Designed miniproteins, single chains, continued (4). Designs and how they scored, part 56

Each design is a single chain, and the fold is of that chain. pLDDT is the mean over its residues in the fold that is shown.

## One batch from the design tools (miniprotein)

Design m13926
Fold by ESMFold2-Fast:
Structure m13926 (fold): chain A 56 residues (1-56)
Amino acid sequence: SALEKLREKAKELAAQNPDLTPEEITAQAKVLSEEYGVDFQLASSIISTEVARAKL
């Protein structure tokens, strides 16, 4: 599904840079929400969650 693809991409981004800033998360959420047809707020939440997990 589109949501699963976005979540997988979010995990890749978080693994590459666990120190993504809020501005970078917003920029990626905008791109991925448009690419996969997922709500912007949901995309932003998913990316933020994966970034937080990558820091653990």
Scores: mean pLDDT 82

Design m13927
Fold by ESMFold2-Fast:
Structure m13927 (fold): chain A 89 residues (1-89)
Amino acid sequence: SDEYKKQAQELRRMGERLARNVESGDPMDIAVSEVALSAYLAASRQLPDKELSEQLAELLRKAIDAVLRGDSEAVREQLLKAAELLEKK
């Protein structure tokens, strides 16, 4: 689906941006990153494919946990997995 491909590209770009925010160690950059991921998590619940929605939500929750732990590599990894999941549709 073209819609899923566009969303996947956005998630790949977001992964790089949020990983950089976490690497900065700035509390505001970390807080903004958590808010952004929480918004995407809420949006993922609106997907018509329930199985895809649940798998995407799990990856986004792991990305939020990684942001809160200051683990930039894990942030990038989880969002890359989310993008790849959407690209397979």
Scores: mean pLDDT 85

Design m13928
Fold by ESMFold2-Fast:
Structure m13928 (fold): chain A 65 residues (1-65)
Amino acid sequence: MLPSPEWIEKARASVRPEDFDPSQRSVVLQRLSPSGEVIVTIRVWSDNPTATGDGSVVVVPAPRA
């Protein structure tokens, strides 16, 4: 499931420049359920992603397979 807008904003606010992967200019944030399953994965890019145009944050739903 997609995270709430509040969670996305908190995630963006907590990302520091040093947390970014220098090779990909991104950081991966995961939200876990109480059982420890990954329910949401967010990849946060720099403000200059080549693919997304404006994507400092891209939301990826957790795999449910």
Scores: mean pLDDT 50

Design m13929
Fold by ESMFold2-Fast:
Structure m13929 (fold): chain A 71 residues (1-71)
Amino acid sequence: SELVELFGRLGRQDSSEDEEGREENARYARELMERLRVTEVRQEGDTLYIRAEVPVGDEWVPSEFELVLPP
């Protein structure tokens, strides 16, 4: 759910901001991906399965989430 919240914040910024916000959103996403240690990415049909380590306090917690790719 923490990863869903992070991706939700990115989507909210993209939907709320002008074209000027797109560059800022891209940088923010890149910084988040650097903070997340992506260990595995698998695609099955239109669904992307991602495993990553998420910083929670002073620990790294393994997390898994699904993203449905747009057509």
Scores: mean pLDDT 61

Design m13930
Fold by ESMFold2-Fast:
Structure m13930 (fold): chain A 56 residues (1-56)
Amino acid sequence: EEEKRRRITEEARRLMAPAQAAYDAGNLDEVVAATREMGRALGTPQGKAIAAAAER
């Protein structure tokens, strides 16, 4: 379970990395684009599993 949790957390970080980088750069358009992409990924079974593992 720890391995599974670690893997899911790493995938979540991968999905968030573009949004975080854009936010740090002050590029709001890129933050919106990255957030949409993340929302699309969260619509998949894998994305829902990541959200559940992140304890909402």
Scores: mean pLDDT 65

Design m13931
Fold by ESMFold2-Fast:
Structure m13931 (fold): chain A 91 residues (1-91)
Amino acid sequence: MKTLVVHATQNDDGTLTVRVYRIENGELVLVDTRTVGKATSFEEAVQAAIDAAKEALEKYGADRVNAAVTFGDKTVTLTIENGKVTVSEAS
């Protein structure tokens, strides 16, 4: 199974940077970086990460994405596999 890792992090200017990594020999290798315009809500940040993860799955021919989204004081983890999105909500 080929797995990608996606990290979406809010920048100091309020934009969201989405980084896509491949796992090679236990290391995260950066394969793509996208900067999204200012996400105005946590839900927008999560959706941007989901959209980028789905695009990366198709582009790189991977079976699964493990993603983490950090926006302000909130963090959520999500998994995308076989077109299904599973989200662990921040409590």
Scores: mean pLDDT 76

Design m13932
Fold by ESMFold2-Fast:
Structure m13932 (fold): chain A 97 residues (1-97)
Amino acid sequence: LTPEQRIAAAVRAVETIRPSVSDGHLAATAVVLGRSAGGEPALAAVARSLGLSVEELEERARRALERAARDPEDDRELDEAIRAGMDAFDAAVRALE
């Protein structure tokens, strides 16, 4: 896969989970997917797909992680969101091979 294809897969994964998760969990998952897809260029692409700057995306993700650290129920839901996002990313990557 090219770097551009990995970035496209990360954006696809974010789009796939978007209707099923909260804005905070979506932001935290998008950061994980961006880092998995190639770091800063991928983070910029997923942030843009959400209508956010990278700084806004990272701030929303940080707030979601801080909330999850204090609430076991929210932590479980966030873990489920990240797993769903990673599964969607892996599926999108395999579809491009």
Scores: mean pLDDT 88

Design m13933
Fold by ESMFold2-Fast:
Structure m13933 (fold): chain A 80 residues (1-80)
Amino acid sequence: SVAETERMQREAEENPLEAAFRNAIKRLKKMLEQVKKAPPELQALAKEQLEPALDELIEEMKKLGVSEELIKELEELKKE
């Protein structure tokens, strides 16, 4: 929504890097919700592709010093 976009812009002004990762996590959550609605075969394929990508993203976020709270949120998504 427009209000959600405005909030994202405001957060980016305060901490651009952390706001960008927060927005990426929100998008990943929405994608995972859509994957859960897909047939089991497609869910398995998505999981096989997403788990390595999420693991690499978590490691890069740790290297960049992104907040532990955001890293934990990605780790929880990986468990799905």
Scores: mean pLDDT 66

Design m13934
Fold by ESMFold2-Fast:
Structure m13934 (fold): chain A 115 residues (1-115)
Amino acid sequence: AMEEARRLAREAVARMGALSKAAGGGTAETARIGAATLYRIALTLVTGRALPPAGPEVTLEDISRLGRELARALGEEDSDTTVRYDENHLVEYGALKPKVIAALERARDILAQAA
């Protein structure tokens, strides 16, 4: 779980870094990768299982699906899954439930340590 979470964090930091150096890289794509990675790290820690590999492009639908999976794993299925922000504003957006917020904050700390 923890080793897999750290692996996901390192891969995401590398991917986001590559996009920030590319002339065609956008802040929206980097934000989507960050949000999806926070959910993937949180799910890995909560479930104790490795997740399937991420696709070559991260979509808002991917983020919504991951958010629903995390909410279900925590027993907070009615939690908002919409995330459209950077890591610093995670807890201020949507109708996220307390256990989902706590899991995402822990994931953010792991992602920050990989940066």
Scores: mean pLDDT 69

Design m13935
Fold by ESMFold2-Fast:
Structure m13935 (fold): chain A 80 residues (1-80)
Amino acid sequence: SADELYQELLEKLKEAGLDELIALVEELKALIEEGKIASKEFKEIWDKIFEKLDEIYEKDPELAKEIYDLLMKYINLEVE
């Protein structure tokens, strides 16, 4: 389920100590629950998440790939 993927994503972020990315993902979830997936606010949070993933990829590509995979699986269930 989407909630199970969300919990896996949060667990992975917590294990990695990525507190800023946790906050961004929680804000993204709130926007999805409000039906604001087509909003400017959603795009701004989405862009910030990917900017942070690019930074993580430069230091730890495997961690970035794991986070990306979980995020995309979560989003695919929520917004399609």
Scores: mean pLDDT 84

Design m13936
Fold by ESMFold2-Fast:
Structure m13936 (fold): chain A 75 residues (1-75)
Amino acid sequence: SKEEQLQQLEQQYQELGDKFLAALAAGDTAAAKAQLQQMTAIVHQVLDLTLNGSPEAQALKAAIDAQAQALIAQL
């Protein structure tokens, strides 16, 4: 179901978030960037699942990608 898919995506996002924080604490910028990119992909999947590929979903994906890229550039 959609609810089960959202629950799985939330669990994956939490796991990636923990790995991202661990990478930052270790000074592993390459791992931190990789985790952040995977987290961004999970957000895209959530938006596709919840907003059915609407133009609003596409605009939000672009905004999230821009924010993620700005953060990656600081790492």
Scores: mean pLDDT 88

Design m13937
Fold by ESMFold2-Fast:
Structure m13937 (fold): chain A 98 residues (1-98)
Amino acid sequence: AAARREAAREALLRWARERAGLNDESVAELETLLRLLGDEEAAIEYLQTVNKLSEEQARLVVEYLRALLEAFEAGDEEKLKEVEKRTEKELYEARKKL
């Protein structure tokens, strides 16, 4: 269980570098946020304080990072693709409200 979660985190960080195109600084910030996901309110506060996101935007980011981690833990590529598409759509709608 713990080893599987660690492997999922490493896989997500590799995906972020190789497929999402994040630089080392952004990947380090993502790793910090992933460690905070065990405490949803702490993760939301981090995103609001450090990344200056609204509460609605912060909750959306936390929800989708949890879904990505669950997909990596399951090893489910189809679920990962669905989460990516859903995240793009929801971020597009959130950007419209800005």
Scores: mean pLDDT 71

Design m13938
Fold by ESMFold2-Fast:
Structure m13938 (fold): chain A 78 residues (1-78)
Amino acid sequence: AAKKAIEALEAGDYAKGAEYLNLALSGERAEPTPEEKEILSNPEVGEAMLKAAKALSEGNKEEALKAIGELAEAAKKA
């Protein structure tokens, strides 16, 4: 899941990246709402998601949680 999130985010598919990231974090595959897809088109949000996905793929839960916090802050600015 985390690897697929990274691949999607690096390809610029932020909606699919968020779907795979959520699957990796919660075990549930949640497609973003139309409003969330608009937020996810923001490059700052996409970059924060990529950072979170990479930390999660490395098995570093502490860094993943920090990156998720950064993602939440980036989403508020979008």
Scores: mean pLDDT 69

Design m13939
Fold by ESMFold2-Fast:
Structure m13939 (fold): chain A 64 residues (1-64)
Amino acid sequence: MSEEEALEAAEAAYERGLEYEKQGDIEKAKQMLENAIVYYRGLPPTPRVLELLERAERRLAELE
């Protein structure tokens, strides 16, 4: 997977997580946020990637 593809996959998983949270499906929301975190951690640790990773980790923590 290219870095661009991994970033797109991470953002898609993050957005799906937010949609499941809005629907009240907390278990699926957590799964999608965990998937986003895995993809972000696979990317080079640029300031933008670290910001997006922190955002996803903080959102997941709020659901636990």
Scores: mean pLDDT 83

Design m13940
Fold by ESMFold2-Fast:
Structure m13940 (fold): chain A 72 residues (1-72)
Amino acid sequence: DLKEIKEITREIGKIYKEGQKRMIALGATVDDLNELTERILKILREGHKSKDLEAAKEKVQAAIEELIKKLE
C-alpha cells in the first residue's frame, strides 16, 4: 500500500535526521556522516526492493546506534 510505504519512509527519515544530529553532537567527522548516509541509502534501496520497510527501519536504527557507539 503506497500510503503505508510513504508513512514508514517518513518515519525512517526522522530516525536518520535525529541519528545525524546525535552523531554531530558527539563530534562526528564528514567521513562519519558520509558513512551513515551510504549505509542508510543501501538499507532503503534493499527495503524498497524487498518491500520489507519495517525490517529496513530496524536496520537503520541498528546502523545509527552502531556508528554512535564507535564515536563514544
Scores: mean pLDDT 81

Design m13941
Fold by ESMFold2-Fast:
Structure m13941 (fold): chain A 72 residues (1-72)
Amino acid sequence: MKEELAELSRRAVEELREATKRKDELLAESGTSEEEFQAGLEKSEEAAVKVAELAGDLETAEEIRKLGEELK
């Protein structure tokens, strides 16, 4: 179980990183406001951090927090 949670959290990191890099493209395609996009990323980040912490993967949790810092 914990190993599966660790893999899910790592996949979430990749998805968050991709979304962050393609923020401008995603905003143009979806018509979503930047504020709504940022709020969505923050919620996903918080969920991913909690999953990583539950899995005992502190390195992945720290990586997710660093991605959140880049979103600011």
Scores: mean pLDDT 70

Design m13942
Fold by ESMFold2-Fast:
Parts: structure tokens; C-alpha cells; sequence
Structure m13942 (fold): chain A 70 residues (1-70)
């Protein structure tokens, strides 16, 4: 579960960087943080850690690709 915690934190940081780069409003940044918190709750309650890890890795890769495209 610590590995999933690290992935969630990486997703949060990447999402925060993307939001800042896109000039997101305070409201949009708050919604992003809420989405990451929901993602964390889902990941901790998922009984399939490999699926949770894959989903988080895929999301992180997409966010990083969006940042690179800026």
C-alpha cells in the first residue's frame, strides 16, 4: 500500500504542475485536489493493487505527456 501512496503523491504533484502551467483558477486547482483525494480513497479500497497501480501509472503518464506538450 506504500507503493500506491507514492504513486498517488506523484499524480498529485504532476497534476498540480499541469494546473499551474495551464493557468488554472483557484477553483480548478481545488477540484483537481479533490479528484486526487477521491483517487487515493479508491486506490486504498481497491482489492486489486495491480489494477490500481496500472491506473495510477497510466494517469501519471498522461499528465506528464500533457506537460511536455506545453
Amino acid sequence: MDEIEELVEQVREAARQLAAALGASEEQKKLLDEQVEKLRQWAFNDKDPEKAKQTLEDLLARIRADIAAL
Scores: mean pLDDT 77

Design m13943
Fold by ESMFold2-Fast:
Structure m13943 (fold): chain A 100 residues (1-100)
Amino acid sequence: SKDEIIEELIELIRKLSEKLGEVVEKLEDLELAKMAQKINDLLIEALEYAIEGNIEKALEKLKEVEELVKEMKEKFPIDPELAKEIESLLKKIKDLIEKL
């Protein structure tokens, strides 16, 4: 159901936010912390659009998240395993939004 997909989206976004927090804790960089905050803000906007049934806008916000995650990986020495976990969570979030 739509409600089950939204519940799973909330959980995946929570997990992604947690992994971004681990990256910020390890590197202790203010620019990285600001990028992580922007990613979290965009994920909340994507979730809000998904709840409203505006899938096009939800995917647009998620695209901005994907671009910021790519930039973050290029600018900062992020643990490769954490990077893979973040990318895996983003793919799962995208797949769920596309099912709405």
Scores: mean pLDDT 89

Design m13944
Fold by ESMFold2-Fast:
Structure m13944 (fold): chain A 62 residues (1-62)
Amino acid sequence: SKAGKGEGAGAAGAAGDLATARALGEQSNVPELGKKAGEAGAAGDVAAAGRYGREASQAAGG
């Protein structure tokens, strides 16, 4: 699911897998937050990537 992709981006970012975090973030159903997760991951900001990924998942869950 697209919500699961946002959460997956956060988990991948937290694990240091920045490429996966970026790809999953861009595919989330909250594209703006997913894109921010991917961009933060690409910049090496693993904490921000995880945060934006979780926010995308939470926003999609409403």
Scores: mean pLDDT 65

Design m13945
Fold by ESMFold2-Fast:
Structure m13945 (fold): chain A 86 residues (1-86)
Amino acid sequence: SDEIEAALRPELEELNKKLEELGDLIREYYENEDEEIKNKIYEILSELLGIPKSELKKMSEEEIEKLIKELVGRLEEEARELVEKL
C-alpha cells in the first residue's frame, strides 16, 4: 500500500507545486494585470494540460476552463482509484 503512494509521491508533489504556482499567478494577474504574469500562467497551463502555449493562446477562456475541469476530474478519479487499491 505504501509502495503505491511512494511511487506516485514525486508526480503528486510536482502537480501540487504547479497548481499552487498557477493559483498564485492568477491571483497576482487579477491584482496587477501584468502581461508577463499572463504569459507565465500560459506556461504553467501548457505544462499541466500538455498543450503548446501557442495553441492555448488561441483558445477561449471557456475552452481553457473546460480543459482544466477535465484535468481536475481525471486527477480526482485517479485519487479515488488509488484509495481503493490501498
Scores: mean pLDDT 69

Design m13946
Fold by ESMFold2-Fast:
Structure m13946 (fold): chain A 94 residues (1-94)
Amino acid sequence: SAEEVIELVEEMLEIAKKMAEGEIEPEEALRRITELARRALSLTDDPEVQNLILAMLAGAKELADNIDDPEKVKETLEKIEEVARRLKELVERL
């Protein structure tokens, strides 16, 4: 379901934001984001949607790896937000 993929992507983004704000530990955030990404991947056969989901997961891992660098955290989060926007727009058109 397109709506279910969008909901999962929005939850992934929310967790990434909470990780960036220090509200969730990076290891816990990555575990949840990975689980949501796997669920989203199971709901789509579109290769472009799959690639964007994987890009969000990669971005979340980069965010966690640079959690002690506020400038890189901000830059990486902005990239994750952009990927999420593109993903939602693409899914709504399918």
Scores: mean pLDDT 88

Design m13947
Fold by ESMFold2-Fast:
Structure m13947 (fold): chain A 83 residues (1-83)
Amino acid sequence: MEEVLKKVYEEGYKIGLEIEDLEEALKKAKEYADEVFFREENGAINEEGKPLIEMPPPEALELFREAALKGAKEGWEERKKKE
């Protein structure tokens, strides 16, 4: 889970760097996080028969969204500093 959250943050950061409007960047980052979460939730079981997401779905979804939104905010701020 932690490794997936790191990847979600990194992708959010890239979205923030590429999108000039903060609200649009946050929207796309959230959409990405939701897509990753629902893809993982919808049938990924590891070799031990355990879900890849080890938390209850509402809590796990919120962590994915927070990681993506944090990335997008930080990426957008970095973009703004270089302009």
Scores: mean pLDDT 71

Design m13948
Fold by ESMFold2-Fast:
Structure m13948 (fold): chain A 129 residues (1-129)
Amino acid sequence: SEIDALLSQLPPDIAAFMRAFIEAARTQDLDATLDTMAQALLDLLYKEIEKLNLSPEDLEKAKKLAEQMVAGLVAEVRANLPADRKEALILAAEAALELLAITLQWSDEETERILAIARELVELTVASL
């Protein structure tokens, strides 16, 4: 499918994140989709934090910061949701991926590439509803 072809162009962890997000968008209401996005985003951040080989105290601080960042992002997305479902889903996906870009230190070029693929994935998903 076009969706599988687009997902194959993303890094594996980002592809898994987008797959979870678009599946939630197909099967759940918007609020439940945002909860699925938050959990998938937090799982990604925890995996990256665990790679940093931090002390137990610094690991707990980093995980708490990740939880606060994800909660803040979800609250901001909810406060600014467009009335249009497609635009709301695009806003949510872009906000999550921009947080990952900053946290994982992606290049501007890689960030733009991933955001373009994510937008196309959301557009194809909504068109199939």
Scores: mean pLDDT 89

Design m13949
Fold by ESMFold2-Fast:
Structure m13949 (fold): chain A 91 residues (1-91)
Amino acid sequence: MREEEIEKYVKEALEEAAKEPDPAVRKVLERLIELRKESVLSGKKPSEEVRRELRAEALRALGFSEEAVEAARRGDDEVALPEAERREAAA
């Protein structure tokens, strides 16, 4: 039941994204969910750079600092995410 498990994951993730009131942030989250769905279905992982770019776009949409956005883009999301947790409680 691989497809059913993926559909369940996508549904739950989209439901969580729908709780985001900001359309720009919600759009980025939806794109990230679709990218992950395609990765699982095709058996290929999206490039690490693409994942980093999507995280950077999400932080930018949330109004985080340019330093946090750049950290996420470089793969230092652990540096960017603490700012998100303190400011927006994005956890």
Scores: mean pLDDT 64

Design m13950
Fold by ESMFold2-Fast:
Structure m13950 (fold): chain A 67 residues (1-67)
Amino acid sequence: SFEELLEQYKIELAKKMGEELAKEYGEVLSVEVEKLSETVYRVTVKTTSGTYVFEVDFENLTITKLS
């Protein structure tokens, strides 16, 4: 469905945004995306320097580093 395609695009975009921000800290080893709501996604990026967590909010168009 259209809703399923939108969810897949949001997950894909959140993943790419998290990867791009985390590259500043080190080599990206893995990225995990968790849907928290229809508009908020948590991205966990493991790098050679450590693990970084971002919250992507598609309603407010913000990305926040949580750790």
Scores: mean pLDDT 86

Design m13951
Fold by ESMFold2-Fast:
Structure m13951 (fold): chain A 86 residues (1-86)
Amino acid sequence: SRKKTLDEALEKLRKKLKEKGMSESIINIAISSVKLVFDFKGLSKSQLEKAVEAAVKEAEKVQKNIDSLTMMQMFARIYHAVEEAA
């Protein structure tokens, strides 16, 4: 089912970000971004996999600049990267 595919992708995303030592705030932003793009665009399994990889890569960049970015700027960057990849 679509919901099961999304849930599995989000769990994979959470694990990857935790393994990379990401802050909980960035992890939550990345998960929310993938959920919102999925809900808005209706992603296939392959698009969802691309969205997860984009979220990981952009989250790493955002974490390096965490002290210079607002929560809204962090969300906007990750959301845009996820939407473009999907």
Scores: mean pLDDT 86

Design m13952
Fold by ESMFold2-Fast:
Structure m13952 (fold): chain A 86 residues (1-86)
Amino acid sequence: STLERLLAELRELAATETDPEVRALLEQIIGLIEEIGKIDPVIAEVAARETLELVRSLRGASTAERRAALQRFLDNLQRALAELKK
């Protein structure tokens, strides 16, 4: 599926990430997208695409900026999952 392909791309990005905190944030984001996908695979595909776009937009950014941006995105996904569980 499209979601499975996007998740595979995200896992490859996480595996090649050298910063352990950025890697952990990516792994947590991937896990949340998988949980969202159990409820609504369309929303999960959107979240996966947005994550790939965010990672691309952060190319050349400092490690601190990358950590902060991914943490904000993770927090937003956690809120989205909570709303979907209602």
Scores: mean pLDDT 89

Design m13953
Fold by ESMFold2-Fast:
Formats: structure tokens, C-alpha cells, sequence
Structure m13953 (fold): chain A 81 residues (1-81)
């Protein structure tokens, strides 16, 4: 189902964009950053359960991107402290 694949791709792009913005907004609050990341990971994991293989790789990269952003924010917070 091409429409379903496109919906999943669009949903993932919006989630990543929204998550990145929210992480930056709350970058000084480590507990909040982790909450935001956990919510995003859970949403991506749910998408992966129904995603075809071609979309699954994109979702895996999206999750890795969120993890990398969280680690970058933790490193920045440690330097700022």
C-alpha cells in the first residue's frame, strides 16, 4: 500500500522535526530531554511494527538520529555546566 508507506514516511519526518525542536527547547532539562526522546523512540518503534522493509530502514535511521541528538545535547549541557 503506497499510501500507507507515504503516511508512515511523512509521520516519521514530522516526528523527527518536532522532536528535534522540542529537544532544543528543553536542552537544559536533562529529565525532560530523556522524556521527549523516549516518547519519540516509542512512536518510531510502533511505526516499525507495520512498516515495509524499505521504510523500516528509514525509521531506524530516524531513531539513530534522535539518539545522536540527545547525546549531543548531553555533551553540550556538560560543557555549559
Amino acid sequence: DRAKEEEIRERARRLVSETGRELLRHRADEARVEEIAERARAELEEMMKTAPPEVREMLERSMAGIDAEVEALRAAAARAA
Scores: mean pLDDT 80

Design m13954
Fold by ESMFold2-Fast:
Structure m13954 (fold): chain A 78 residues (1-78)
Amino acid sequence: EELERMKTEIEKFENLAKKYRRLSVEYQSLAGAYKKLADITGNEELKKLADQYQSIADKYNEMAENLEKKARDLKEKI
């Protein structure tokens, strides 16, 4: 029962981490696209959007890393 609970929590953390990794990649892609458009057009608003999307990507990446660590730490206990 306790082992099954741990397994369920590991799966939840790993699945959520994968979701956040995908979101990080998507926002990083958006940041890159807006940066490229800003470089071509000289539009400061597009650069600001690129910076904002990069910040969001970084936050999702940090959240994913924390969840991956929690899953790894829990796996070491079983």
Scores: mean pLDDT 86

Design m13955
Fold by ESMFold2-Fast:
Structure m13955 (fold): chain A 123 residues (1-123)
Amino acid sequence: SREEALRLIEEGRRYLERGDLERARELYEEALRIAEELGDRALQAMALAGLAQVYKAMGDYESAEKYLQEAIDINDELYSEGPLTLEELALVLYSSALVNEFMGDYDTAEAMREVAEQLLSSL
């Protein structure tokens, strides 16, 4: 379910913060699988951005850049397809925050994350 994928993404973030990179990877990969089964492109982008962060932390820059680019491509696609729902916008902003954090733009990442959290808390 979408709720399950979101919980897995949040758990993955917590394990990444603790330095448990293998567990973080497993959680983001499972979230990606669920998002793909649901056809939820915004959730897919969020899980892919999380995987990019994990692979960067592991020192696997090739995999990190691959997942980062996939997340960017999905975000660009969603913006091009017309108006987003509030949930889709929140998830796109969250994945964009992770992308900007990966690129070292922490100020932009923090701003995007704050907006995404405000949007998600109103759902």
Scores: mean pLDDT 81

Design m13956
Fold by ESMFold2-Fast:
Structure m13956 (fold): chain A 64 residues (1-64)
Amino acid sequence: DEEIERVEKITGSPLHIPGLTQQEIAEEAGVSVQTIRNWVSGKRRISKETREKILEAIRKLLKK
């Protein structure tokens, strides 16, 4: 999914946009907020499966 790769680039910056919080992304993806924060800040690597869940959640939230 090429679109998923594009969304991954977006997650490094646009997650600070008002109206889309890391908390909402975590709830949509079914992961902890800290997992989102660690990945966005680059503190930890996240498993491929977890990243895909997060990217799908962001995609759904951005679709509106």
Scores: mean pLDDT 64

Design m13957
Fold by ESMFold2-Fast:
Structure m13957 (fold): chain A 80 residues (1-80)
Amino acid sequence: SAEEEALRKAAEAGDDLAAAEILTRQFRPGGEYDFDLLRRRIELLLSVRRPSHFLLGLIVLGAPNEEQRAEIRAYLAATL
């Protein structure tokens, strides 16, 4: 969508809040958690910008339960 494209451009330009919004959209009420999709989105974003500790914190905190937070933390620890 046009909104997703605008958020993606802002995220790639260094907007951590826009990046967190794109990466955590699937954690919203009524959304479906898909770790493979999240991983692919993180990989694409990291191809165009360096990660910040603030952004990584926002991604982890955006996850609604501890199982999802643990999975995200393990992935980030292995890749960064």
Scores: mean pLDDT 72

Design m13958
Fold by ESMFold2-Fast:
Formats: C-alpha cells, sequence, structure tokens
Structure m13958 (fold): chain A 82 residues (1-82)
C-alpha cells in the first residue's frame, strides 16, 4: 500500500505525458518514498513504484539492484519514462 502523498508523487509521471521529468520533480518523488530519510529506497518500495508506473521491470531485475539511491532511481525512471 502507498500513502496518499506517495500516490500523488506517482501521478506526476502520469500527468506529464511529454516524456520529460525535471530533477526537482524526481527529488520530490524520491523523498516521498525515502520514508526513513537515509537517502535510499528499498527494492520492495521500488517494486511498488515500478508497478504503479508500468515501467516493464521484473521483480528479479529490481531485486538485483540492491539498495536504490537517488542516482540509480533517476537513471531507471528517465530511461523508462522518456
Amino acid sequence: QLSETQKRAIRLFDADGNGYISNEELRYIFSNFDTDGDGTISTTEFIRISRSLDLQLSDEEINSLGTIDFDTFVEIITKHFV
């Protein structure tokens, strides 16, 4: 289950439609999923993001990433969204 704030953050990708997301928007989304503030998100949490955005990533691919920092998050999202 995603919080209301996390659902709103995901809607930024859906609402864009032009295939481009700013680094400020990506930081906003990342911070909403980095609930403990350690600068990383878990593979479990990223699986939820991936499913909500339909990023065409398998659970096995996401689990192979280990801990997801902001740079890794940006790389994956921009690769699949743009």
Scores: mean pLDDT 68

Design m13959
Fold by ESMFold2-Fast:
Order: structure tokens, then sequence, then C-alpha cells
Structure m13959 (fold): chain A 78 residues (1-78)
């Protein structure tokens, strides 16, 4: 869980406030489902990818799409 939180905190200053709120929601969702190792691993990996892309200068639209795709896949898993 610390890795997911750290990735979200790294990405937050590089994205819009609304996207930062979605990143926070993903971390909270993973924390609520912490016993689902596959789900936690998936969310952590996606948050790390989003942080790395944001730090590499990915466009706001690309970052938003990545977050929305992650939210959709998480919703389909529960």
Amino acid sequence: MEEAREAAERAKPLVSPSVAEQLEGLVEFAEKHREDEELVRFVTERLREIAERAEAGASPSELLRAVLETLQEVGERV
C-alpha cells in the first residue's frame, strides 16, 4: 500500500486537481480491498505507470485517459 500512496503523491502535483482526486480515490479503493492481492497489485502498478508518465511529460489528456481506464478496469473487477 505504501507504494501506491507514494506513486499517487508523486503524480498529484503534475496533474489537474480533478485527476489528483481520482488518484486519491484509487488509493482509498485499494486500501478497502487490501486482501485482494491481485487488485492491490494492479492498482499499484497502474499508479506507478501514471506517475512515471506524468514525470516524463505526458499530456493531460493522456494522463486522464490512463486514470479513467484504470477506474473502469477496477470497477469491472468488483
Scores: mean pLDDT 80

Design m13960
Fold by ESMFold2-Fast:
Structure m13960 (fold): chain A 68 residues (1-68)
Amino acid sequence: DAAARARLERAKRLAEKVAKMLAQEYPGAKIEIKEVDDNTVVATVESPEGTYEVIVDADTAEVEVKKL
């Protein structure tokens, strides 16, 4: 489904944008982006101060940020 793939690609761009904003506050932070399933993208931001997960729902475009 082309529409489902387009939503997932939009979610990846949103996850990358939020992860880069978080990484700017933490020198040396590393960003990894993963498609968990057809509707969920997770970006992991690893910093010296801790690890953050940015979880994006491709259907709703809802963003959740968790500190691990």
Scores: mean pLDDT 79

